Designed miniproteins, single chains. Designs and how they scored, part 90

Each design is a single chain, and the fold is of that chain. pLDDT is the mean over its residues in the fold that is shown.

## One batch from the design tools (miniprotein)

Design m3324
Fold by ESMFold2-Fast:
Structure m3324 (fold): chain A 95 residues (1-95)
Amino acid sequence: SMEEKKRKIEELINQLEEVEAQIRAAKDQLARLKEQGLTLPSYREAVEALEKKIEELEKKRKDLIEQLTKMVGPEETEKILAAIEKKLEEEQRKR
């Protein structure tokens, strides 16, 4: 039904918003850690864990974009991604 398709699209958009926010937070944390230039084992483990987390999140993002593109097409997917980016930028400015 149209309602089932709409719910699935909304779920994919919500998951994309969450993944984009997590990627941004992880990249910000990674940049801060790298600026410190520390060589301690715990520091290296933290950097490696964040890099792996970012890689896993980017793979999930790609899978979600592919699913969304199959449902709404590439043009609409691009508009949705732009709207998510704008929303996250606005939320970051309020904090």
Scores: mean pLDDT 84

Design m3325
Fold by ESMFold2-Fast:
Structure m3325 (fold): chain A 74 residues (1-74)
Amino acid sequence: SLRHKAILLLVAGQILYAGGEVEEAVELFVEAARLAKEAGDEETVELALRELRRIAEEHPELRERVERAIEEVE
């Protein structure tokens, strides 16, 4: 299901981010948010967007890219 795929991508993104794979984690969190939105899973959308906002704060060089991706999900 889309919800299960979104949760899998969220978890995979968290693992990649912990491992230092920042850009790959951003891609997975963006896709997790998109699939969660399509599935109507607001909780998973909020979790993925929270992770994206955290990355934008911790990695200012990615802020514009991350903020644009967040706007596109909404």
Scores: mean pLDDT 88

Design m3326
Fold by ESMFold2-Fast:
Structure m3326 (fold): chain A 64 residues (1-64)
Amino acid sequence: DLELKILRALNEKGKVTANELAKALRVSKGTVSRTLRRLEKRGLVSRDRKTGEYSLTEKGKKYL
């Protein structure tokens, strides 16, 4: 499951961009960005608007 792979990668790495996740997971940037947007809407990840970096929320940690 791509969602779970993204959440695990964020838990391991801390703050990463969609581009970094796409490279690490060997999936397209578009696919990763769409999945991150859904996870952000569900409150599982947070995006820094200044840097574009994503991080795992407390809710996201409990989902793992």
Scores: mean pLDDT 84

Design m3327
Fold by ESMFold2-Fast:
Structure m3327 (fold): chain A 113 residues (1-113)
Amino acid sequence: SIAEEAVRAAEGAAEAARAGGEAAREAGAGAEEAERAAEEAERAAREAARAAREAGDGEAGLRAALLAGAAAVAAASGAAAARSSGEEGGLAAARNLEAAARAAREAARAGRA
């Protein structure tokens, strides 16, 4: 079902953001690995937002789409941080990816409601 696809996409986005946050912490400032991980998390979150918009006419579907969109914005900010902030880039990327993971988990829970 479209709703099950939306939940699965949001769970995938949460896992991508979690893994990206770990990679950003390990890689340190400005590492190309942190940037790539954040870009993967953004792509997964955008797909989750699209799936939620396609699945929902209800309040739960709208909430899931908004939360997945927030995850995409947080992941994009993580990628930007990895590119731009010297010694602080990896830490800033990790924080943004932790926010993306939380938003994506909330999107998955909203989609199951």
Scores: mean pLDDT 76

Design m3328
Fold by ESMFold2-Fast:
Structure m3328 (fold): chain A 69 residues (1-69)
Amino acid sequence: MKEAEELYKKGLELFKEGKYEQAVEEFERSIKLYPSAERYFNLAKALAKLGKLDRAMEYAQQAAEMKRA
């Protein structure tokens, strides 16, 4: 799914630039099209950078469960 991959890559670029709010938005859009453990982990990292720790923990847990399944 090229669209999901492009959104995910955009999120990674934004995260690298320190644009965490925008990175969260792109990761959420990517997950909506194609969910994966890696996408959830990167969303959790971006949320943690924004101080949204409860939200970050929820998505990190979901990523770990998805990878185990």
Scores: mean pLDDT 83

Design m3329
Fold by ESMFold2-Fast:
Parts: sequence; C-alpha cells; structure tokens
Structure m3329 (fold): chain A 50 residues (1-50)
Amino acid sequence: SVEDKKQEVGDKMRRLTSLILGGLLSPDEYNEKLKEIDKMMAEVEKLEAS
C-alpha cells in the first residue's frame, strides 16, 4: 500500500540520520542515499496522484 511505502521511506530516513550522526557515512555516501530516498518519495507521490 501507499502507507507501507511511506513507512519504508521514513524507516530509511531514520536509519540514514542515525548513520550520519554516528559518523558512519561520508557526505558523498549520504548524498547518494538521499537520491535513493528521493526516488522512493517520487514513487509514493506518483501512487498518491493515481
């Protein structure tokens, strides 16, 4: 469902924030992972628009 996809995006954002705060990601790795999350958010938006 759309809600399941939104939860997945939220979970990935929380994990990404945790990794950055823990110093486990470089800025470049953070940016790459943000692009993946942005792609998932675009899919959610597309599903909501349908």
Scores: mean pLDDT 79

Design m3330
Fold by ESMFold2-Fast:
Structure m3330 (fold): chain A 105 residues (1-105)
Amino acid sequence: PRLPTPEEQQKLLEQTWQGLLQGARDVVSSEEIKAQLLAELEQQIARAKAQGARPGLLAALEALRDAVANQDVEAIARATHRLLAELLAEVSNDQQGAQWLLENL
C-alpha cells in the first residue's frame, strides 16, 4: 500500500482543521451541548482507564475535556485534531484492528 506524502497529509489536516474549528464554535454557543459533551468525555475517560488505553489516547481525551470546560474554541479544535491523530495511529498500526472496527461499528 502507498502511504500519502507529508504534503498530502498537511493539506488534509488543514481542511479538517477548518471543520473542527466550526464544530468547536457550535459547541461553545450552547451551555446545554457543552454540559452534555463534558459528561460524555468524563465517561469515555473512565472507560479508557478501565480498559488500559494508551497514555497518548488518555492525554488527548483529557485535553479535549479541559478545552471544552474552558470554552476555548481553538483549544477544542486542536485537542479534537490530536484525538483523531491518536485514533488514526492505532488503526494504521493494526490492519486487523481496523477491520474489526469497521465490522463492529
Scores: mean pLDDT 72

Design m3331
Fold by ESMFold2-Fast:
Structure m3331 (fold): chain A 92 residues (1-92)
Amino acid sequence: SMSVEEAAEKVKEAAREAGAEAEVQVEGDTVIVTFRNLSVGQKLAVIGGGSHAWVLGGLPSTQSSNDTVTLTLSGLSDEQAAEALQTLADSL
């Protein structure tokens, strides 16, 4: 299946196509995604996508400031993290 790195690139590409920016940081079993320049509707979409990761047994957290959204995914397997990142990309 898709690696976390491949899914991270998909998120970055989807953000660019949507007129936004995304950064992905991997720190051990923790993945941090920061979106910038999202519209209000896009922020709501990615927040909804991030919360879906709770169903996968992870511990996602969401922080939002102005047009910036930071999602933190912890405790997920690499496959679950990649699936969550794909869901975020598909939300844009």
Scores: mean pLDDT 72

Design m3332
Fold by ESMFold2-Fast:
Structure m3332 (fold): chain A 85 residues (1-85)
Amino acid sequence: MKMKVELKITLPDGTVLTGKGIVYEDGTLKATLTNEETGDTSDVEIVGSLGKAVLEAAKKAAEKGLGGVGKAKDGLYEIEVKVTE
């Protein structure tokens, strides 16, 4: 299964990244993320513990239905996910 998601990731230093992507059942995230302070946009592939945390947040969001919001943490990284489709 894969989920289309809107993401907000707050880094340990307080930097906020927002964007859209797809999270896969294996915990891989493929997304375009924008640094909200600088406006810099990057295509990223995130795996490992952070990717698994995004998947956890997405599953929580999906349980609430379309437009639902799920939250998870990976250490000091704070993750907020909204499932769009």
Scores: mean pLDDT 81

Design m3333
Fold by ESMFold2-Fast:
Structure m3333 (fold): chain A 76 residues (1-76)
Amino acid sequence: GMKNLISSLVKGLADALGLTEEQAELIREYVLAKFFGSREEAEKIREEIESQPNAEEMLALVEQTIRLVEGLLEDA
C-alpha cells in the first residue's frame, strides 16, 4: 500500500544519504503525518527533524518524498 511505498522510498533515500535509522524513521513519520495524520502531528515531527544536526538534508529528503507521493496520488 501507499504507507509501505513511503517507508521503502524513505529508507532507500536515507541509506543513500548516509542518514541513521532513527533519522529515516523521523522522515517517514513526518511524510505519513502530512498525508494521513493531523497538522499538529506533522508540526511536532517537523520540530524533531529541525533539532537534528543535518536537518537541512532531512528536510530536502522530505520534499523529494512528498513530490514523489503527490505524483502517485495525482495518477490514482
Scores: mean pLDDT 79

Design m3334
Fold by ESMFold2-Fast:
Structure m3334 (fold): chain A 75 residues (1-75)
Amino acid sequence: VSREELEREIEVAMATIRAAVAELAARRNPDDAALLEEAAEAWRAAAETMRRAGAPEELVREYEELAERYRERAA
């Protein structure tokens, strides 16, 4: 495994962890628009990071759908 490949894997893992943590906070506080927006932003960032890393489009789409769902709830 090259350093570049390892760095890419770490970026994907970190983005996904941030999104999961943000979602957990939003789920525990469903009326907090700021937390819902944070969850939407985090899932969108995770989807972008995964797309850049060459992840399957189906998986990227799932993350994009999660982001949109939280964005709609924050509105």
Scores: mean pLDDT 83

Design m3335
Fold by ESMFold2-Fast:
Structure m3335 (fold): chain A 57 residues (1-57)
Amino acid sequence: GPHSGFGVAREATRNGLLSVEDAEIAIRNAQAVADSTGNKGAADLVELLREELEKLK
């Protein structure tokens, strides 16, 4: 489905398995996919990762 490739990354983010640096890299990669393909799963992941980064500041 449209979320299959980003489902694992979303679960890792929710479980606190990503560092700030890894989250920033994941945001850039997911944003690039969202911008290039219009993939809503990638856009949703960007929003989730930004929320988690905000909590780490």
Scores: mean pLDDT 69

Design m3336
Fold by ESMFold2-Fast:
Structure m3336 (fold): chain A 91 residues (1-91)
Amino acid sequence: MKIEKLTLLEVKEKGYKYKALLRITADSPEELAELVRKVKELAEKHGAKYVEVIYAGSTSADVLVYFESKEQVEAFIEAAKALDPRIELVE
């Protein structure tokens, strides 16, 4: 099944209001790249409608995700936290 990836504008137009911002801090750029990849894969697995990565430095990035339902975003957040304790929810 082709996963239709929406733009941020389309997400807002469709009213997808369930979002999470995750902060990833790693000890190296290589670890950051791996953690970002795994978090993006988890977001897609949980049905994310939008995924954006915002690099804050060589060892830190924020991942912004939008979902259609509260249950999907909560399941994604718990899965991401279980993946690595350096993944934090930004409130």
Scores: mean pLDDT 77

Design m3337
Fold by ESMFold2-Fast:
Structure m3337 (fold): chain A 79 residues (1-79)
Amino acid sequence: MATYPADAEGARKALEAGAKKAGVKAGEGAADSLAGAVAAAGHATIPESAAEGAAAALAGKDGVTAAAARAAPAAPAGA
């Protein structure tokens, strides 16, 4: 199980990995929210499971990003 540093960049990478594993997209706000939560909890590292949960929760808020990702596979079908 992967762990990432409890920093904005670490949170972003953790969310990217967790979101990919969960099959969702995480927005920029997701990294800030996760970093803040981890800092508030006093942790030095972000476990992948926490990143997956945060990414899934924030994917609902960031539905536009999920829709945009869906549009990308549809574009090449036009020929």
Scores: mean pLDDT 59

Design m3338
Fold by ESMFold2-Fast:
Structure m3338 (fold): chain A 66 residues (1-66)
Amino acid sequence: SEAEEYLAKAEEALFAGDYETAIEYMKKAVELDPSLLPIVEKAVDFLKSVGKDDYAEKLREFIESL
């Protein structure tokens, strides 16, 4: 699905250290398929674990706005 394609792009961006792009693709993925929300919540935890608290907060705020 298109949502799964965005999720794959988000994962590639995370591995490349492009956290802004990763968040943008994760937002698109969950907007298209809300069942992906648990995966995106795990991404918030991951971002915190690698010290990217500002990006984690941005993604969490988006999730809470849904």
Scores: mean pLDDT 83

Design m3339
Fold by ESMFold2-Fast:
Structure m3339 (fold): chain A 86 residues (1-86)
Amino acid sequence: MPLYRPDPLLMKLLRESGATKDLYTLLEILLLIHEYIVNKKLYDKENPSIVDLSDSLLGELFGEDKVDINDSEKIREKILKHMTLV
């Protein structure tokens, strides 16, 4: 699987989810972001498919106030902008 180097903003988010490595697969990054959402309780209580990104590192990363967790294509696109293939 290809390895990626996250940028400093993405690395800061991953470290809050317990990440200790410098290089990650895309799947590892997606799992760490999911862990971040769950641990920070960013999901909307009335519609749990919607993630509230305001006042979070993930919001800063995506440049948006909300995202649909089921929109995997959009999530992948936003994340790929913050990592470099090695």
Scores: mean pLDDT 80

Design m3340
Fold by ESMFold2-Fast:
Structure m3340 (fold): chain A 76 residues (1-76)
Amino acid sequence: SAREAADRAYARGQKLADELKKINPELGEKYQKRLDEAYAEVRKALEESPEAFADAMTKLNELIEELQKEVNKLKK
């Protein structure tokens, strides 16, 4: 379901934010706030329309990809 897809994306982002917090707590907290905001937008979009949901999910997934790149960069 759309809700399950959103929850899985957020869980993935949360895991990455937690990894980043172990390396750089301040940067990890900044990404956590951005993840929470993006997930809140996805939850609102679920009540609005399929198009709004798709847009919000795209933004959440782009943020998760950015977060993954930051984690990978700092593990060098």
Scores: mean pLDDT 86

Design m3341
Fold by ESMFold2-Fast:
Structure m3341 (fold): chain A 74 residues (1-74)
Amino acid sequence: MAEELKEEADRHYREAVEALNQGDYERALKHFERARELYRKALELAKDNPQFVAELEERIKRVDELIELARKKL
């Protein structure tokens, strides 16, 4: 289910943010990349729900920004 994929992505997102706060940029990147993958899978399944699609697209955009930030810190 798209909701289940989003929940798993949210879990990885939280782990990535925790890793960023600890200065563990390699661990943060791994979790952000996993979150991005799961959000994209959820987006593919939710294509007929415009509000949910917009929410997932916003999440993916934020994850992409944080991936760039973490890469610059390495």
Scores: mean pLDDT 85

Design m3342
Fold by ESMFold2-Fast:
Structure m3342 (fold): chain A 85 residues (1-85)
Amino acid sequence: MIPKEVLELEVEGALYLMAAAVAKKVAGDLEAAIEHLEKAIEYYEKAIKKLKSLENPSELEKEILKALEEAKKIAEEEIKKLKEE
């Protein structure tokens, strides 16, 4: 089973991604959107570090690591686009 700490960090990251989407699409607040995306990346990075510290990760934990690395990359690319607008 996924470590509870990793799950909690993933949930926090997802909440900040949602906050960023609301700030951008509903409020038009690009600064708030960037700040929320940066927070999402911080939580995803913490989750990635926890998963990488496992001595014998399960297939599920390996898939979650891959998904978190992709989510982090997408958030970083979105920040870059917002800073260029």
Scores: mean pLDDT 81

Design m3343
Fold by ESMFold2-Fast:
Structure m3343 (fold): chain A 78 residues (1-78)
Amino acid sequence: MDPEVLELEAEASMLVMRAAVLELTGDPSLLPEIKELLLEAARLFREAARRARAAGDEETAARLESAAEALERKAREL
């Protein structure tokens, strides 16, 4: 795997974990921060997918695009 793709995926995963920890508090005042973290993670997954596709790794690109779409949907529905 392209090291840049792996780094972007790791950064996105850390943001998802941060959002999940905040969501577990049940504090509605944190909702804007949770949404922002999810959308930033989605942006990083989309950038990782673009780089994976450019490197010829279509399977990884599709997986990362699906992850980004799921996070964007979750942020929209919160």
Scores: mean pLDDT 87

Design m3344
Fold by ESMFold2-Fast:
Formats: C-alpha cells, sequence, structure tokens
Structure m3344 (fold): chain A 71 residues (1-71)
C-alpha cells in the first residue's frame, strides 16, 4: 500500500518535472524512500544486498546531476 502510493506519487512528480535535473532529484528521493519502506521487512543478508544496490544507484544518479550542472 505505502509502496504503491509512493510509486504513484513518484510517477506524477516525474510527469510534472520540466528539467533533467528535476527528474534525477525525484529519482534520488524515490530510491531513498523505497529503501526506507522495504529494509525493515528483509533479513540481514537481503538488507545488505539492497543497501549496496541503492548506494550504487544513488551514486550513479548524483554523478548524472553533476555532469548536467558542470556542462
Amino acid sequence: SELEELKERTEKMLKNAKTPVQRLRIEIMAEHAIYLLTKDSLDEAERNALKQKVDKRLKELQEEIHKLLEG
């Protein structure tokens, strides 16, 4: 329920985003929120794997913002 509501809200925000930087920031926020909603339902190994995946994705998204802002 909360995860579905988050996905719907994220899709709406992405449709209303007017710049690539806005889209990337929304994706970063969504990645953090999905992690926070799901981590406590996982065992330790699954949580560690999810954290590594999320950290890697967040780094990639932050690097894309950096490239856009540097020109």
Scores: mean pLDDT 82

Design m3345
Fold by ESMFold2-Fast:
Structure m3345 (fold): chain A 71 residues (1-71)
Amino acid sequence: SLAEAKARLEERAEGLAKKAREAGRAEEFIELLRRAAAEAEALLPSASPEEAELLQHAAELARRLAEELEA
């Protein structure tokens, strides 16, 4: 389901953020997250409602993780 896809994406992304922090590569990962958020947002106008919900969630998640890594 879409809810399961969102939950799995969150778990995976949070795990990668933790590994990036532990490896001392937080800055590089922040840059990747910000680019991913921008790319997801660029796809929103042409997306179906279900695709838009997942893309918006991915963009918001990426932005939040980038902020957390900067703190």
Scores: mean pLDDT 85

Design m3346
Fold by ESMFold2-Fast:
Structure m3346 (fold): chain A 65 residues (1-65)
Amino acid sequence: SENSEVAAKMAGLALRIVGLVLDNAPPEELQKELERLEEVAEKSEDKEAAKKLVELAKKLVDEAA
């Protein structure tokens, strides 16, 4: 289903952000992936879960900067 595809893509982008933080990637790259996550999250049927995931990813990026 479309929602399952969106959920899988969100999970993949979130894991990528975690990996980039662990690899001490530059803030510009972290910001770019965060923007991609936000775009995909807008397509999610579960708005509450999507918002929480974006907020957690944003916190990780902010702490890495």
Scores: mean pLDDT 80

Design m3348
Fold by ESMFold2-Fast:
Structure m3348 (fold): chain A 66 residues (1-66)
Amino acid sequence: MSPEEIAEKIAREAKERLLASGAVSEEEAQLYADILKKEALEMLKEGYSEEEVRKVVEKAVDQIIS
């Protein structure tokens, strides 16, 4: 799986969690997902593992919904 495909998958899962929380609108969830996808892709290109990137994105989602 390419870094782009991994970042897309992580961002999609983040968007689903944001929407399930009820804390943000669909438009806000998409905006956050786009931002998190770019950050995930940058981290993957810098040599971080998929597991490390997932943990960072999950913490960001937790912060947004808190």
Scores: mean pLDDT 85

Design m3349
Fold by ESMFold2-Fast:
Structure m3349 (fold): chain A 101 residues (1-101)
Amino acid sequence: VHEYAQAGDYEKAAEELLKIDPNSAEAYYLLGLAYFKKKDYEKAIEYFEKALAIDPNNANAWFFLGLAYYKLGDYEKALEYFEKAAALGLETAKYLKEKLE
């Protein structure tokens, strides 16, 4: 496997994109995915939070933020972030939220 080489290239590409477009929520989201693939869930969380600070309507970023907390064993925070994704129209999380009502 060559996961770390691929993730490193992805990280550098996203950082270069942010230098050109500092408001690129997509670039921060991609950094979060790169660290998630490296199983560095704490750094993945940091970058997903940066992406969401720029574009809070990115339901996928909320969902992966929840998955990162799930991987760290924080199931309560994972559920909270899945509920935020539901509020933005992510259907799977919306169904879970409706069942809890």
Scores: mean pLDDT 74

Design m3350
Fold by ESMFold2-Fast:
Structure m3350 (fold): chain A 80 residues (1-80)
Amino acid sequence: MQKEIDIGVIRVYTASFKVSLKNEMKKKNIPEEKIEEILKKVDKVEEEAIELIEKGTPIEEVNKKLKEEMEKIEKEVEEL
């Protein structure tokens, strides 16, 4: 049960992050193809975080990695 709750939380965080990124990229008139590429990177980060939870990685470690990967994606969008 706890793993299912943790996975659900990760999915909510990544979904919120995707909405934020999509809005920022649309505001900058970034091409749809590039928006899709960036959002796909977020999907990969989500899958990796879920895999870590399934492998029994402590949630604190998963959250730290998720934050680091999300910050990298956010910086890439800032540079667009």
Scores: mean pLDDT 83

Design m3351
Fold by ESMFold2-Fast:
Structure m3351 (fold): chain A 72 residues (1-72)
Amino acid sequence: SAEERELQRRIRELWLQALTDPEKLRQAEALAAEAEARLQAIIADPSLSDEEKLARGFEIRRALLRELEAVV
């Protein structure tokens, strides 16, 4: 969706900014790793519907964007 593409674009922009600062990059990498682990857990959960997985995945990515904005 357009909302998903915009969210991914914003995360990418902040990631590229973090690449210029080793301390911010370290923080961004830690946040991204946590978000990835949560996303994988949701994808692997057989009790969740596809709709529930999409909604929870979107919320995890939105939380990641907010956290990246705070450190970058």
Scores: mean pLDDT 85

Design m3352
Fold by ESMFold2-Fast:
Structure m3352 (fold): chain A 65 residues (1-65)
Amino acid sequence: SELAETGYKKGLELYKEGKYGIAVRAYDAAIKADPNFKEAYLNKAKALEKLGKYEEAEEYRKKAK
């Protein structure tokens, strides 16, 4: 959980900086540490949308439910 929270917070920082691709990787680390981390899936989807990866974003939004 602590590793998941750290990866998630890093993803939020990177997203705020406009570094969407690196933010996706940070959220992936959070998801790997905690596969039930709903917020990480949702924010990965948002970052993917910023990258124009709409199909992948929709998949991660569904996993967040």
Scores: mean pLDDT 86

Design m3353
Fold by ESMFold2-Fast:
Structure m3353 (fold): chain A 87 residues (1-87)
Amino acid sequence: SEEELEKRIEESNAALTAVLSTLSDEQRRALFVWEAREIAREFPEYAEEYAALIEQARTASPEEVTALTVELLRKAQRLRAEKEREE
């Protein structure tokens, strides 16, 4: 269900936020860029959007990068759930 998916995404994002808080500013940015590129490969229809987010992350604060990473992965989890439904 959508409620169960949202709960799992929320729990995953809480754990991710805790991990990200232990990383340096450069490590957080590097992780975001890596994740964005991998998701763009998985969902090429959104590649331009993720490329724009990578450029935005270059000048973002560590807190902004953390928020962008959480939002990116939240969106990716929803896209993966949709793809699973289509297959």
Scores: mean pLDDT 78

Design m3354
Fold by ESMFold2-Fast:
Structure m3354 (fold): chain A 60 residues (1-60)
Amino acid sequence: MIEETFEFESLLKAIGGALAAIGLDPRAKVKVEGNKVTFVAADDEAGRRAVEYLRALAEG
């Protein structure tokens, strides 16, 4: 299981990242709290790709 929290520059970027991550892994759960996104998924290809995407987007 993957569970990781990402911090974004703004709430808008956090929401955008969360929506894109769900698009990459529809089985995942995402929680948005301010500019932070907590992503919970199975440790599979889709979950890992979504995590890499969120990390890249949060890093800017």
Scores: mean pLDDT 82

Design m3355
Fold by ESMFold2-Fast:
Structure m3355 (fold): chain A 55 residues (1-55)
Amino acid sequence: EEERKKLEEEIRKLFDLAVKLKNEDLADKIIERARELGLYELAEKLEKEKKEVFG
């Protein structure tokens, strides 16, 4: 679905911004939003990346 791909790209960009800001709470909110949108594979990937970046 084209809309799903755009949402995944948007969520990824927001997560990258949260990482640049060193804002773990914002990263958590973005991951939760991905889950709410049904983007479970992306949310899992971002959760792993969060653990690598923030601990």
Scores: mean pLDDT 82

Design m3356
Fold by ESMFold2-Fast:
Structure m3356 (fold): chain A 105 residues (1-105)
Amino acid sequence: SLEAELQKVEEEIERLEKETAEYGEKNGKTEEAIAAIQLAYAKAADTMAELTGLTPKQLESFKKNEPLIEEMKKKIKSPEIQKKAKELSELLEERVRLNVEIAQK
């Protein structure tokens, strides 16, 4: 079911967020790990906007995030954290797609 796929994706997101945070802490890159997680969530919000349209409240929130996205990009220098951020972004985009499909049923 779509609901079972959503649960599995949510579990993978939680695991990858934890792995990214732990990697950052163990390697003195906590700020990069936090920035990578935040950037992945910001990119997922863009995907949601493209698939569902933004409510006025979401559009206002999105515009406030633009300066933060640029700051986050400047902090992410580690190739391993960049890889984890990309994987997290892909999982977050899949969660958005599954939520849209469930809502349309």
Scores: mean pLDDT 76

Design m3357
Fold by ESMFold2-Fast:
Structure m3357 (fold): chain A 65 residues (1-65)
Amino acid sequence: MRELLEEILELSRRAYEYKQEGNYEKAIEELERARRIAEQIPDEEIRKKTLEDIEEGIREVEQLK
């Protein structure tokens, strides 16, 4: 579990860096990777909340394109 959360945090940080550079396509790609890892979280509440946060992030970046 901790390993999955660490990977998600790293991918989210990379997405933030790409967003700051104006590279919205790569920001979304990193968030989609984080989403795929989040689907593996065994805790239903943490998985649901994490997926909701990632989905919101993707929508925000899509609106900037």
Scores: mean pLDDT 83

Design m3358
Fold by ESMFold2-Fast:
Structure m3358 (fold): chain A 122 residues (1-122)
Amino acid sequence: MTLEELVSKLSKEQQEQLIELLKEMAEDESLSPAERAAYYNNLGLVLAVQKKYDEAIEYYKKAIELDPNYYQAYYNLGLVLAEQKKYEEAIEYLEKALELAKEQGDEEAKKKIEKALEEVKK
């Protein structure tokens, strides 16, 4: 089960509590940039489930700023941009996610991102 699937089963009140917790963790300067990037990415995922795409985009971009090698943030940003029909921007971020997933040897991520690119290019 993905984090997105788990979040979709939460009540709106539980989602708001999760958002506050994730925001506190993402802003915790005692954590590594990579850990904080993961929390910003998860913030974006919760907001995307709520269809708050502009807010989700801002948090995915913060995740990328903290960890430029975090392919999951590029992937999630690309998917949200595609939902907004910003296909050229979506392709750029998905291609960057694919490059990073290849560099990291993540074969499952590569296949998932390649399928997303095929769907966006249709």
Scores: mean pLDDT 87

Design m3359
Fold by ESMFold2-Fast:
Structure m3359 (fold): chain A 95 residues (1-95)
Amino acid sequence: MVTDREVLAGVADIAAGVLYAVRPRESPEAQKVLEEAVDTLHALSDALIAGNDEAARQAVERLREKATELEKLGDSDGANLIRTVAEQAEALLAA
C-alpha cells in the first residue's frame, strides 16, 4: 500500500515533469526559474521518500520562493502548481 509520503513524492515528480515539459515555451528568465523549481521538486520527492523532514522543509521554502518569482514573470499556472505542492508538503510535515 502507498503511504501519504509516497503519494506526495509522486505528485512532486509529476509536477516537475509538467513544468519541464512547458519550460521551452517560456521566456529565458522564466526557464531558469522553472529549471530551479524542477530540481527543488525532485529534491522534495527524494527527501519525502528518505524521511528527511529537514530537507523536505527546506525544499518547501525554496518552492515558495520559486512560485513568487514565476508569478512576477507572468507564469501564474506554474506558480500555482508549485504553491499547491508546497502547501500539501507543509500540511504532511505538520501532521
Scores: mean pLDDT 85

